# Ledger of designs, part 111: designed miniproteins, single chains, continued (3)

Each design is a single chain, and the fold is of that chain. pLDDT is the mean over its residues in the fold that is shown.

## One batch from the design tools (miniprotein)

Design m11853
Fold by ESMFold2-Fast:
Structure m11853 (fold): chain A 66 residues (1-66)
Amino acid sequence: MDTRPVTVEIYDKNGNLIKKAVVPRGDAEAFVKLIDEAMKKNNIDEVEAVVRDGDRESTIFYKKKK
């Protein structure tokens, strides 16, 4: 079972790091909660999440619908 932790860095639209955390690779609920809390605490409606899984990096854009 692949339960390796991944590092998640959350940035605002201006490129400022607002949150950094480690979540289990398969835990989508923890990942979504991390994004929601960062957006709510910083009173913003869009973020960029950078997920680092070993040598692999993915950028995910989250925007709240108006």
Scores: mean pLDDT 75

Design m11854
Fold by ESMFold2-Fast:
Structure m11854 (fold): chain A 73 residues (1-73)
Amino acid sequence: METIQNLLNGLGTIKRLVEEGDYKSAAFAARQLAKANPEVREELLKIAKLAEEGDGEGAIKLINELQEKLKEK
């Protein structure tokens, strides 16, 4: 579960949920992903908080930034 590909897949799911307006499920998924990936926990918890606040644009921006950072490895 703690692989870059699993992390990218999880981020893709969270992004889809945010785009669909399912902020509650997006926040839940981000918190679950944070438990499995302590190295990016702060970013994932921030994504969860933005989703809970209804800031879909902010959440998507942060997801995109994290995906780009992970793809460099």
Scores: mean pLDDT 82

Design m11855
Fold by ESMFold2-Fast:
Structure m11855 (fold): chain A 68 residues (1-68)
Amino acid sequence: SEEEKVRKGAELYAKELEEAAKLLYPDEEVKVEIEVTPEKVTIKVSNERFEREFTLSREEIIRYAELK
């Protein structure tokens, strides 16, 4: 289903962002939050030093899942 593809893509994208953040800040805890709406997917990566938000269309997230 489309919803399953969006969920899988969002989880994969969030994991990649978390791993990248841990490379930059190896001794710090990183929090990852995923928000899925009918129009977009927002992934927030944060720790005590930074907060970054990534917004992608549902189509972009589905394509991301398909490439992995």
Scores: mean pLDDT 80

Design m11856
Fold by ESMFold2-Fast:
Structure m11856 (fold): chain A 119 residues (1-119)
Amino acid sequence: MELTAGQKAIIRAHELAEETGAELAVFDLSVTPEQAREGARRIAERFKGKPIVVAGLGGNPESFLAVARELAEAGNPLHLVIGEDSPNEEVRKKLEEAAEEARRDLGITAEVVHDVMPV
């Protein structure tokens, strides 16, 4: 059985958290951007000033950016690992663009894990 992108993202985030001594959080990105911000605020308050690795599940780019901005504004050193199981190329492209925006504009590290075979 092949691993899903979500499973790969969780494994990658766990490895990064173990290597760096960072806190690990798992976040559902299929929620609304408003719900994503509320969740991110709770994570930021719980781990105030500590490095965080976040495993994000699902492909809502707006909710991803909401989490990234909230955690970056809270001042936590942040690495985001996003699992995208969608076969929809536009969703995947928008999520990769959101990750690049977060890296460029927020100074965080972010990566997207896809369940697609290289062609």
Scores: mean pLDDT 73

Design m11857
Fold by ESMFold2-Fast:
Structure m11857 (fold): chain A 76 residues (1-76)
Amino acid sequence: MDEILERVDKRAKEAYEKARKEENELVSQGKITEDQAKARARLAASQAEVDEINELAKELGIDPEELYRAYVERKK
């Protein structure tokens, strides 16, 4: 379980870092605000997290919502 949750966390962090790098470029160009950049990066991380959980849940034959709850509780 922990190994699976670590994979989800790693995917989310990578998505956040990639999005932050791309969004910072847009901020430097004056196209969006810093707050908008942070919101977009968090959204990208959340989407990557959900996508990874859905794929893993299908492989394990369990409810993706149950796996997502376990992941969220681990982050507390």
Scores: mean pLDDT 78

Design m11858
Fold by ESMFold2-Fast:
Structure m11858 (fold): chain A 87 residues (1-87)
Amino acid sequence: SREELLELLEEAKARIEAAKSAEELFAIMDELIKKMEELKAPEHMINALRTFKEDLRAKVEAGELSAAQARSSALGLLDRLIREIEE
């Protein structure tokens, strides 16, 4: 349901805010993607998360983005997805 998806995204935001490493951030994002698939969330949202996660990972590995910057970027994406569900 939309309510379950919204709750899942808000829980993921709290976990990402508490993440202490890039590895923890990406593990949380992987778990979120899996749970979104189980809830049959909109495919465009799942694909956006997958693409965004891989882009963030590549930038962190290249030294272009810190773990803290990657975390902030991921939180921004989750905020946009939450707004799409609410609007």
Scores: mean pLDDT 86

Design m11859
Fold by ESMFold2-Fast:
Structure m11859 (fold): chain A 73 residues (1-73)
Amino acid sequence: GPTQELIQEILELYRQYKDNPEEFVNRVGTLLVTRRPDESTVQEILDALRKAGAPEEVLERVRNQARTALMLR
């Protein structure tokens, strides 16, 4: 479904930009603004990225992008 498709898109972006965390975070930010997932889906994204080996710095930056995308009205 749409939630699992979004998670898979973000995991694919992480694999593609593993050596370029700036570009990864920027592209994830664009997806979050476009798809506007709920907080539960954001947590699933963060958990999936952590399992894929994303460092805590990248996870923090994705969390900050999600907070900005979802909390700015």
Scores: mean pLDDT 83

Design m11860
Fold by ESMFold2-Fast:
Structure m11860 (fold): chain A 77 residues (1-77)
Amino acid sequence: VEDFKKAAEAAKQGNRKEAFHYLGLGVEKANDEGIAEEIAPHVKAALDALISGDYDTAAKHAEEARKIVEKKLEEKK
């Protein structure tokens, strides 16, 4: 959860390197939790946006991935 939040914050600041780093950490943790497939479209869109320099779009998709992870973790009980 925190990694996708940090990725969104880094993207909003134009820090491409940190946005990629935290996006990757968030994906690893989501994969460990079995949630990677649910966030895959948003992660792909965020990566594509970072590559094209669209930092606002990258931040939005990272934030959507964060919301999905939070919801899925709360559903596990």
Scores: mean pLDDT 80

Design m11861
Fold by ESMFold2-Fast:
Formats: C-alpha cells, sequence, structure tokens
Structure m11861 (fold): chain A 93 residues (1-93)
C-alpha cells in the first residue's frame, strides 16, 4: 500500500532526525534543544494519528506491514524519551 509505505517512510525519516538531534544535543542551547524536540514530538504524534487512521480504513492490512511501522515508531519513541531525559539533565547544569 502506498499510504502504508508513506507512513513507514515518515517514521524512518523522523527516527533519523531524532538520531541526528541526539548526536548533536550537547552542541545546542537549552532553547534550541527544546524547540527541536517539540518539533519532533509534534511530527511523531501526526504520524501515529495517520497510522491509526490507516488501520481503521484498512482492517485487512498484513501483520508484516503493521510490525514494520510499529517497530519504527517504537524506535522513534525511545529516542524521543532519551532526548527528553537529556534536556532535563541539561536544564540542571
Amino acid sequence: SKEAEEILKKAKELTKEAQELLKNFDKLSIEEAQKKLDELISKYKKIVEEYYKYLKENPNTPQEVIDKIISELEKTFELLQKLKEKLEEKKKE
């Protein structure tokens, strides 16, 4: 499905953006880090909403497709949690 492929692509792109933010986190000001993290969280929520809408409209979606999207979204979520922890730590400095 083109829509499922687009959701997976967006999730993979967001994972990459989160990884790049994590790598460069120590170089950013608190304000810059907060703005970038807020942007990534907003993008994540939008992809999750698109994914659930897709499942409601496509109840016969193969499990392999579901597993790929969930796996990528879980990777992104873990990175966002890590970024949130690093931001809270940076605020204590």
Scores: mean pLDDT 88

Design m11862
Fold by ESMFold2-Fast:
Structure m11862 (fold): chain A 105 residues (1-105)
Amino acid sequence: MSVLDYLYEHYEDYSIEEIAKLLNIPEETVKRLKEFFKGKLTEEQIRKAILYLGFIRSGDRRYALELFRFLTESDGVFQDKFLEYLLTHEPELAERLFELVGLKL
C-alpha cells in the first residue's frame, strides 16, 4: 500500500502536521493552509484538504474519482473554500486538479 492509499483510509488518526510530513508537503504550505481555513473549515476538513493536496500533487489517476466526488458531492462550503485556496495560493495545483478530474473551471 502506498502512503496515499494508507492515509486515504487513516487520515483521521493523524494530525494536520503528521499528514503533511508523510506527504512531503512543505511546512510553509501547511501554515498558509491552516491560516486560510481558520474559522472557515473544521479541523477534520483541513486534514482532508491536505490529503487532497497530496492526491493532486501525485497526479495519480487512481485518486481522480475521489477528487471528482469531493468536488461534486461534498458539502459546498468545504469544496468552495478548497477551490478558493487553490486558485489563490496554488494555481498550478488547481489546473492539475481540473485536468486530473476532467472538469473545466
Scores: mean pLDDT 78

Design m11863
Fold by ESMFold2-Fast:
Structure m11863 (fold): chain A 75 residues (1-75)
Amino acid sequence: MEEKVNISLGELHDMVREQLTPLLQARATRTPEGLELDPALRKAIKKAGDLINEAEENGGLVSKKLLDEFLKAVK
């Protein structure tokens, strides 16, 4: 069965920010309509959203597989 990790929402937000900030700086272009994102960056942001949503719904419990998928997407 999938292993779960207990993480605080603050720690999760800090980790997501730390991992996504260099990727956003390298791969995002600001336009008048918003940020233009490449497909790899969009995938990383989607995985970050899925992680945060699962943590909020489950009181800080997230799937280790989803966490690993996010970390792979930002690497």
Scores: mean pLDDT 73

Design m11864
Fold by ESMFold2-Fast:
Structure m11864 (fold): chain A 93 residues (1-93)
Amino acid sequence: AREKVEELVEGMREAARRAREAGDDELADELEALARLTETQARAARDDAEVARVLRRTGGALRALAERSPDPELAEELRRLSERAFRAAEELA
């Protein structure tokens, strides 16, 4: 569980860096905030079911960010991160 959360958080931070390099500071700030929130909530989780709920919430947020991203490469990267979050949540259920 922890390793998959760490990989997802790293992926979100990488996407934030790419968004910032592309000039989308708003998206970069939102991704950095989501990464911090995901890390904090996962660390506070008592069991795998709570981690799965955090991952599902993060997956939904990433999908929403992907849908409104004007950069097609970044949108696809965010969609893949969303799919990884949902898959990780399913494996913990």
Scores: mean pLDDT 86

Design m11865
Fold by ESMFold2-Fast:
Structure m11865 (fold): chain A 76 residues (1-76)
Amino acid sequence: SEVNEKLIEGSRKVQESSDLIAQVTGDQQLSNKYKQEMSDSANKAHLDPSEVENFVKLTEEIVKQSKKLVEEELKK
């Protein structure tokens, strides 16, 4: 299923980005928050295919914010 593939891939990207935040910035609370938000969004999208677009947008936003935070920390 294309939906299941998007949910798996999005969850993997958020897991990797969230783990990288914790490693680079030390912000374990933010890492855990992003993982929880992704889990909640994935559950909604699994039950309602119309929520898949919201899940993808949330995944992209979390990955983008994570990259920004990591890049800012590495510039110090």
Scores: mean pLDDT 85

Design m11866
Fold by ESMFold2-Fast:
Structure m11866 (fold): chain A 66 residues (1-66)
Amino acid sequence: DPFEKAIEAAKAGNIEEAINYAAEFVRQSTSPEARKLAVQAAYAASKGDIETAIELLKKAREVDEA
């Protein structure tokens, strides 16, 4: 599950893996809003803002499931 792996990578401080799994989530999601949030999460992770990245990934999943 790309979402679970993105969260685990982000918590581990593995920024490159977190971004790659967030990108995979974007590729699999059909929700434009969820995709936007996941892209924002990847950007936050690239800046080292892990807390914001995790929060945005969780919001992306919530929107994708709605």
Scores: mean pLDDT 79

Design m11867
Fold by ESMFold2-Fast:
Structure m11867 (fold): chain A 100 residues (1-100)
Amino acid sequence: SELEELAEKFYEALNKVEDAILNKAPKEEFLKKFEEFLEAALEVIRAHKDDPEEKKSIAEQVKELIEELMKKAVEAGVISEEEAKELVEKAKKRIEEELK
């Protein structure tokens, strides 16, 4: 199904972000992988337009995952705590726009 294809793309993008953290990739590479992940996550959220409760549930799970990824990136020294906070805030705003 279209949802299964979007989910596969999402998990592939997630794995690339986690690999960038694990390998302590340059900040520029991490930010690129994170943006690709966020775009894939937004596509999954949008695809649940016919199920508002599931859409909201997925959006909340994505927000929690983003916070976890950013914490790991800071702990790995890939980005600063201040940069992580700004990225989380911007990502949460983009996710909230999809719930309108």
Scores: mean pLDDT 89

Design m11868
Fold by ESMFold2-Fast:
Structure m11868 (fold): chain A 59 residues (1-59)
Amino acid sequence: MDPNSEAAKLAEEALKKVLSERPEAISRLAEIAPQAIEIAKKLGKDKEAIYKEVDKLVE
Protein backbone atom coordinates (compact mmCIF):
# COMPACT_ATOMS: atom_id res chain seq x y z
CA MET A 1 0.00 0.00 0.00
CA ASP A 2 2.89 2.40 -0.56
CA PRO A 3 1.17 4.58 -3.20
CA ASN A 4 -2.06 4.68 -1.16
CA SER A 5 -0.08 5.43 1.99
CA GLU A 6 1.71 8.35 0.31
CA ALA A 7 -1.53 9.77 -1.14
CA ALA A 8 -3.33 9.46 2.20
CA LYS A 9 -0.47 11.27 3.94
CA LEU A 10 -0.54 14.17 1.47
CA ALA A 11 -4.34 14.37 1.61
CA GLU A 12 -4.29 14.38 5.42
CA GLU A 13 -1.75 17.22 5.52
CA ALA A 14 -3.83 19.28 3.08
CA LEU A 15 -7.04 18.57 5.01
CA LYS A 16 -5.40 19.60 8.28
CA LYS A 17 -4.41 22.96 6.78
CA VAL A 18 -7.83 23.57 5.25
CA LEU A 19 -9.70 22.51 8.40
CA SER A 20 -7.52 24.77 10.57
CA GLU A 21 -8.81 27.70 8.47
CA ARG A 22 -12.36 26.30 8.11
CA PRO A 23 -13.06 24.16 11.20
CA GLU A 24 -16.80 24.12 10.39
CA ALA A 25 -15.95 22.00 7.33
CA ILE A 26 -15.42 19.04 9.70
CA SER A 27 -19.10 18.18 9.14
CA ARG A 28 -18.25 17.74 5.43
CA LEU A 29 -15.12 15.68 6.12
CA ALA A 30 -16.78 12.40 5.06
CA GLU A 31 -17.49 14.02 1.67
CA ILE A 32 -14.18 15.78 1.11
CA ALA A 33 -11.72 13.23 2.52
CA PRO A 34 -12.14 10.66 -0.31
CA GLN A 35 -11.92 13.48 -2.88
CA ALA A 36 -8.75 14.80 -1.23
CA ILE A 37 -7.18 11.33 -1.46
CA GLU A 38 -8.18 11.14 -5.15
CA ILE A 39 -6.57 14.53 -5.76
CA ALA A 40 -3.39 13.45 -3.97
CA LYS A 41 -3.26 10.29 -6.12
CA LYS A 42 -3.58 12.35 -9.31
CA LEU A 43 -1.06 15.04 -8.34
CA GLY A 44 1.12 12.76 -6.23
CA LYS A 45 4.14 15.03 -5.88
CA ASP A 46 2.72 18.56 -5.87
CA LYS A 47 1.82 19.37 -2.27
CA GLU A 48 0.78 22.95 -3.07
CA ALA A 49 -1.51 21.88 -5.91
CA ILE A 50 -3.12 19.28 -3.63
CA TYR A 51 -3.71 21.92 -0.95
CA LYS A 52 -5.16 24.37 -3.48
CA GLU A 53 -7.52 21.76 -4.93
CA VAL A 54 -8.69 20.56 -1.49
CA ASP A 55 -9.19 24.17 -0.39
CA LYS A 56 -11.51 24.69 -3.38
CA LEU A 57 -13.60 21.68 -2.31
CA VAL A 58 -14.14 23.18 1.15
CA GLU A 59 -14.65 26.82 0.12
Scores: mean pLDDT 75

Design m11869
Fold by ESMFold2-Fast:
Structure m11869 (fold): chain A 77 residues (1-77)
Amino acid sequence: SVDDILQLLNRLRDETLAELAAETDPARARLLAGQTVGTMRIMLGVSKLTESPSDVAKLQAHVDAIEADLAAAVAAH
């Protein structure tokens, strides 16, 4: 369900932000954030096969918000 996907996206966000907070190498921080972004985009792509267009739009907005949070965390290095 869309709620299950949102929970998984939130978990990935929280875990990645915690790792970024502990990371001291800017290059490793960028790689870590990039890996999470790639994973979220695959999840969004798969959701287009199973979810309504309205729910996909909600997931897209949520992924965009997480990508912005990760970019800000990387920029803080």
Scores: mean pLDDT 88

Design m11870
Fold by ESMFold2-Fast:
Structure m11870 (fold): chain A 68 residues (1-68)
Amino acid sequence: SDAARRAALEARFAALAAALRRDFPDDERMQTVVAFLEGLLADPRVSVAALERVLDEAEAGYRRRLAA
């Protein structure tokens, strides 16, 4: 169901936000990314599919930055 998919996305967003705050606490750009992601989750107009795409891209970006 969309409700179950959204709950799973909210958990993944929370984990990513915690990781970004932990690993890049003084990085103003990373804190802007956290605020942007929280804004998307709070917007009921954003579809589950759009949230999945943005989250997949944000998680990939986080992993890429850790590997650099």
Scores: mean pLDDT 81

Design m11871
Fold by ESMFold2-Fast:
Structure m11871 (fold): chain A 77 residues (1-77)
Amino acid sequence: SFEELKEELYRLGLENPAEGMTDEQMRVAAELAALGAEDPEVARRALELAAERARAEGVTTAEEATAVMREALAEAR
């Protein structure tokens, strides 16, 4: 569900995806939400890929997490 995808965004270093976000962060969150509703399996692959990349790159900021998530969304399709 979208709630599970939102939890994974928190795990990527986004404390509150709906508050204090940049336009870019909101776009990525909206794309992930739309993908989760359309094809939850693809959304799951994107989240797994983003989480692995975030760990490998030592991502600690929301900006870095957003960039990794955007790349993962493109690759999972």
Scores: mean pLDDT 68

Design m11872
Fold by ESMFold2-Fast:
Structure m11872 (fold): chain A 76 residues (1-76)
Amino acid sequence: MIEEKIKEIEEKLKEVEELEKKLIEEGASLDALVDLGVAQLALAVALSILKKGKEVEDSEIEKLIDLAEEAVKRAK
């Protein structure tokens, strides 16, 4: 269901925003903050596509989510 996928991505975006705030407070490197920015962008693009009701293969949305998760792993 598209609505469930939208909620999943919105929750992931919120988690990335919380992590960014924490890493800034802990004095994270610029590289880590850039990686979190990549994660936020990938999730925002996926969310925009789904909210506009554009028919996209699940695999394309999954690629954006995977890109975000890999970027978060690099930031940690």
Scores: mean pLDDT 80

Design m11873
Fold by ESMFold2-Fast:
Structure m11873 (fold): chain A 73 residues (1-73)
Amino acid sequence: KLQQLREQIQQLQQQFDQALKNGDIDTAEQLSKQILDLWRQKMRLEGVPQDQIDAMIAIMRGVFNAILESAKA
């Protein structure tokens, strides 16, 4: 249900932030993929149209990729 998904997203986001702080880019990348999957599930349950889900996930993926690339520099 929505509340469980919100809590899982928050937990994974916290783990992502810790992985970045530790310089563990590989773990951060894996966590970003898991976060995106949970966001897809949440938006489907909220009745967001498929095209909008795909667009929002693409934007979020771009943000994660930019963060990961900056951490490598």
Scores: mean pLDDT 85

Design m11874
Fold by ESMFold2-Fast:
Structure m11874 (fold): chain A 70 residues (1-70)
Amino acid sequence: MKQLSIKDIIKLLEELPIPQEVRDKIIELLKERGKEKDTVTEKELEEILKEAGASELGAKAAVEAIVEKL
């Protein structure tokens, strides 16, 4: 399974058309995961997006878009 850099994901989130409040929540959750490791899997990223308030379909679509651009 492909490992995704937390720093690269945060940088890419700045380019995505998402509300600032949702973006800030995702970044907060990514920073918490970053205390233990520098990377996340696609499934971990999907879980983080769901915790930030994304729907199941929205989280999957966002993960695919992020992976495509990394």
Scores: mean pLDDT 77

Design m11875
Fold by ESMFold2-Fast:
Structure m11875 (fold): chain A 56 residues (1-56)
Amino acid sequence: DPAAAEAARLEQGIANARKATDEAVKRSDPETAEMIRKVGDRRIAELQARAAAVRA
């Protein structure tokens, strides 16, 4: 099922985005880390919305 395959890829993208955000936050000063977290959270939300739309 192409939709299921795309949803799985989006879920993997979410996991990768979380890992990348966490690693970047660990390597940044507190001010930069706050900005990175905000950008990362937004991207994760966008990927989650796309995954939900594919399953709808």
Scores: mean pLDDT 82

Design m11876
Fold by ESMFold2-Fast:
Formats: C-alpha cells, structure tokens, sequence
Structure m11876 (fold): chain A 91 residues (1-91)
C-alpha cells in the first residue's frame, strides 16, 4: 500500500516538474470526465463554463508573476469581466 502510494506520489512529482503540459492534460481529463457525467445540455454548458473560467484563472496567475501591484489589480479586474462575459455566453 505505502509503496504503491509512494510510486504514485513520485509520478505526480514528475508530472508537476513537467509543468504546463501536465496541468493542461489534467484539466482536459477533468473536462472530459465531467462532460461524460453530464446528463443534459444545460449541465454540459455549465461544465464548459467552469473549464473556461479555470483556464482564465490559470492565465491570470501566470500573468501576475513578477507584476507590480497596479498590474495585478488590472489583471484581476479583467479576469472578473471575462468571467462575467463567459457566464452570459453560456446562459
């Protein structure tokens, strides 16, 4: 049990070191799983909306790295505005 958990932990560590590719692959797998579980078009739209929001949040996190306070505040404002536009698009 512990040996198998350690091997899984090491695999996760290697995936983390692979960076954006592993994060994008995981997000895509989560999207596909959620879409497969969705029982209606409304549920599918909700899953797609949440995925789009997650991608925007990841992009915002990257953009904030090394940015000054004013730039961070503007990025957060733009993130909120884009999330609202996505909600309207999927309504």
Amino acid sequence: ELAAELEEFEAQREALLAGPVSEQARATAELLEALAAAKSEEEKKKVELEYEKKLLEKRAEIAKKGADKATIEEIEKLLEAHKKELEKKYA
Scores: mean pLDDT 69

Design m11877
Fold by ESMFold2-Fast:
Structure m11877 (fold): chain A 91 residues (1-91)
Amino acid sequence: MEELKRKVIEAIVAGNFEEAGKLAEELEKRYGLEAVAEVAREAFVELLKKAGVEVPEEWLALPPEEFDEALANLSEEDKAKLAEWLAKLKA
C-alpha cells in the first residue's frame, strides 16, 4: 500500500497524470476508495509545497472533512499559486 501510494504521488508531482491514473486505479482495486482519497490528499499537499504554499505538517493527519475546510481557508494568493502550478503541469 505505502509503496503504491508513493508511486502515485511521485507520478502526479512529475506531471505524469496517465501513469498516476493507472496507479490510482490499482490502489482502488487493492485497498478501496478510502486509500485513493488518502493518496489524493498527500499528492495535493505535495503540489501545494511545489507551488510554494506553506502547508502545516498536521494537514496530512486531518480527517477528510477538516482537510476540505483547510483547503477552503487557503488565502487567495495561495489558491492562485496552486492554480498556476497546475496549469504548468497540464502544458
Scores: mean pLDDT 72

Design m11878
Fold by ESMFold2-Fast:
Structure m11878 (fold): chain A 76 residues (1-76)
Amino acid sequence: SDGDKIMDTALANLRATMREAGASDERIDALVAEARAYYDEMKARGLTPSRTAAAAIYAVGLGVDAVLELRREREE
């Protein structure tokens, strides 16, 4: 489905961005699992464009927070 393709792309981008930021595989996998769990919840409620967008925005938010924390750790 289009929602699955959008989410797979968002998660691939999240993985790539976090690797570039220096995140461990364990940290990346934990965040991807969290983003996927939220998407699966939206999917269980019936995928609409707005629910797909909400899941993608949530994944982006998780990535932003993680990158900011990693950047803070590197600047110490």
Scores: mean pLDDT 79

Design m11879
Fold by ESMFold2-Fast:
Structure m11879 (fold): chain A 63 residues (1-63)
Amino acid sequence: AREAARELGRFLAENPDASLEEALEETAKKLGVSLETTARAVLEYAKEEGIFTREDLVAFARA
């Protein structure tokens, strides 16, 4: 969960024009898990940590 959120944020920081779906697909590929599993892990973690925006995800990856 934390790793998926951090990797997603890193991808978004490096690719500011990328869609959230594209970022999730690349994160899933890098972690070796399905897109659905990655999306659920990120959503659960984001909800627990109060992360609601693209900017929050990028900030989290840099922390």
Scores: mean pLDDT 72

Design m11880
Fold by ESMFold2-Fast:
Structure m11880 (fold): chain A 91 residues (1-91)
Amino acid sequence: MDELADALLRLADTLDALAAAEPDPALAERLRALADTVRANARSDPVLALQAYAEALVLVAEHHGIEVDRAELERQLAAAVAELERLLAAL
């Protein structure tokens, strides 16, 4: 379970990095709020944490089409999903 929580916490850090690079202060604040939601729920509700991360990506796509490292974001999300699938398979 710690591996999944650690992956989700890394996604929250990625959202904080996106917020720091965001020129729109209103969008930056929304991204920080979503990062806080991911971080707060990483251990207690990983599905909610992952949903908050996905919402942040949709907001970025809809608002700007911001030139950020999309490959890094996709890799982090894929790693979190793979970790979820790995934990489910270990039942």
Scores: mean pLDDT 74

Design m11881
Fold by ESMFold2-Fast:
Structure m11881 (fold): chain A 94 residues (1-94)
Amino acid sequence: SKLEEALEILGRGLEEALAAAARNLSTAEFNALADQIIAAAQRIQEIMRNRDKLSDEEMMEKILAIMRELLAATPDPEVRAILAATIEELEKVM
């Protein structure tokens, strides 16, 4: 399904973002970003728990909004580029 494809894109993009953050950021900055990614993942899990109350379009729009918030909070240019590319791939699946 489009949702399964979107979740696979999310997983890969977040893994690549964390890898870049580990190379570029201090331990404190990395931990702050990791906490933001965990919070984003928890919000996505909540959307998935309520999937019976939401259309696929509504779920995808909420996931994209969370990812755009994460991008806006991220100052590192390599991490930003990875998150932006992940958002573009997610938009193609919608």
Scores: mean pLDDT 84

Design m11882
Fold by ESMFold2-Fast:
Structure m11882 (fold): chain A 59 residues (1-59)
Amino acid sequence: SPIEQVKEIAKKLNISTSTLLDNYKRGISRGQLLDAASDVTGLSRSEISDILDEAIKES
């Protein structure tokens, strides 16, 4: 599920799931956030963005 993928991304970034989602929703350092998530997961920035957007829709 998208929310489980977000939890794993947050864990790899060593931040909370709420911090990841709140920063993304507010656009705080979005480019740096997506680059860091891409680096730790091996997924593209667009794939990370899609996962985060779907997780937000599920909440």
Scores: mean pLDDT 82

Design m11883
Fold by ESMFold2-Fast:
Structure m11883 (fold): chain A 65 residues (1-65)
Amino acid sequence: SSVEEAAEALKRELERAGVEVVDLRIEGNKITVTIRSDSYSLQMTALALATEAHIQGYEATVRIA
């Protein structure tokens, strides 16, 4: 699967969950998503979604702005 497709899917899921995506970077098979949220619940949702991407073979990291 394309890492770009995985990154776009992750962004869509985050936005659907109410998480603001500030930046999305792809470096090889690595996805770094930067989110803006002061909600602990939304931050944990972002980490869970990134973990799902990692299980599918991509390295996904969440950064909080």
Scores: mean pLDDT 81

Design m11884
Fold by ESMFold2-Fast:
Structure m11884 (fold): chain A 81 residues (1-81)
Amino acid sequence: MVQITVESEGDEETRRIAREVAEGLADLFDMTEVEVRATQDPAEQRLEVEAVGTTDDGTITTIRVELQGGRVVSLSTEETK
């Protein structure tokens, strides 16, 4: 069972997208706990999502995704034990 916490600036749609991203990342990386923060700039069609997940062995993975015009323009991952 994964625990998901969503912190989102913007509207309900931004929060929904952040939660969907968190659920997908938790499933892909076998995370037990995920916190997601999303910031949207509709004027530039830009969405920034930062997800911090913890696996069962205590490894912390931070994933940052930037989307513009509905496509991924930046993706970075960082792992810390």
Scores: mean pLDDT 71

Design m11885
Fold by ESMFold2-Fast:
Structure m11885 (fold): chain A 88 residues (1-88)
Amino acid sequence: MIYKVTITTGPVGPPSQRRSLSEKVKTLVQKILKEEGLKDAKVTIDVEDGPQVRLTITIEGSDEEKLKKAGEKLAKELGGKLSTEKIE
């Protein structure tokens, strides 16, 4: 059984910083996943095109509790919102 957590950030900066912001978020995600023992989790980072950059981070794995913990840490660090979904 696979679980998905999604973290959606607020506006984080102008489009000119898109690459830099994406790389910083990717580094943070990898650090938190390693801390929670989720190194094998599937991660997708989507960048919303608009007047300001927003990021959506999706993490998929089999351990619901660890995914929720990682998601909560990421939401806190990024000032974002967390949602959890079961995928079958």
Scores: mean pLDDT 77

Design m11886
Fold by ESMFold2-Fast:
Structure m11886 (fold): chain A 86 residues (1-86)
Amino acid sequence: SLLERLSREEVLALVKALIDADKNGDGYVTLEQLRKVLEEYGVHLSDEELAELDPDGDGRINIKELAEKAIEVTGLPEIKELLSLY
């Protein structure tokens, strides 16, 4: 998966970008919103890589679900701390 191919720094940037992009507080962000925020963190993902974060194909990413998968795949405790602030 994409999460397994990203560096530790890129995964942390991705989770931070997801939280920052959630302007409505509904727990979802669009692929377009995520791309824009990721560019601010210096991370550039292709449309194909972003689509890997949306397996449902609905154009929206569930922040908590993705962050939980990121913890499971990477073992990064910092992601759990980021979720506690969200």
Scores: mean pLDDT 76

Design m11887
Fold by ESMFold2-Fast:
Structure m11887 (fold): chain A 92 residues (1-92)
Amino acid sequence: MEAEKKKFLEELEKQLKELDELFTQIRDAIDAGDLERALALIDEAIAQLKALIAKLEEALKTFPDPFYKDLIAQLKGVLGQLEALKAELEAK
């Protein structure tokens, strides 16, 4: 149980770092004018965010912690921003 909790937190930290790296790559692609690459990276980030939110919602059912609720709300906000950005880039 303790080992499983440690693995969960380590994987969560890794996934959050991977998302941060994706956001940097999205910015770099937009700055370079590479719209096709930017859209592909946004789709990847959206997929990863949806998977992470689902994982956190499942964890919240088992271990109701305010930290998970706050994190889910923040990630849903970021997801909405990425979906809006995708729509703007696809309209061009």
Scores: mean pLDDT 81

Design m11888
Fold by ESMFold2-Fast:
Order: C-alpha cells, then sequence, then structure tokens
Structure m11888 (fold): chain A 74 residues (1-74)
C-alpha cells in the first residue's frame, strides 16, 4: 500500500496528515486520512508510544507515524 505524509511546522507545533492507500479486490482505491498535532517537546513521549504500538502490530499508519517522529528528532 502507498502512504503519503504531509507535515507542517508552525511556532514549535507540528501538524501532520497521513493518508494511506488501500486497493480493494475490485481494483478501487480508497484513502484513509489521519491527522495528528503535537509540540516539539511532546515528540520523545509520542515516539515511545508509537514504537510500542509498532512492536505489537505494524500497519502503514503506525509505520508512517514512527518514521515521521524519528525524522523530527534527527
Amino acid sequence: STVRVETRREDGRYTATITTEEVGTDGEVRWQETELELTEAQIPEALAQVRAAHARAASPLVEAMLALLESLLA
């Protein structure tokens, strides 16, 4: 599946829209959007929680969130 991530930074806040692509057996493309908003100071705690979620069950959304949060700390 394809994943798109749009990230905006404003005044130490990050707003991200994560769009995941799902292709049905009929060949139709469906899109799911998830929005998250966090401050720079909240990133380490959010990253720890997302890492725990990823360890339990990997999904395109959780993988995208993990990659995003890791990139913001780099």
Scores: mean pLDDT 74

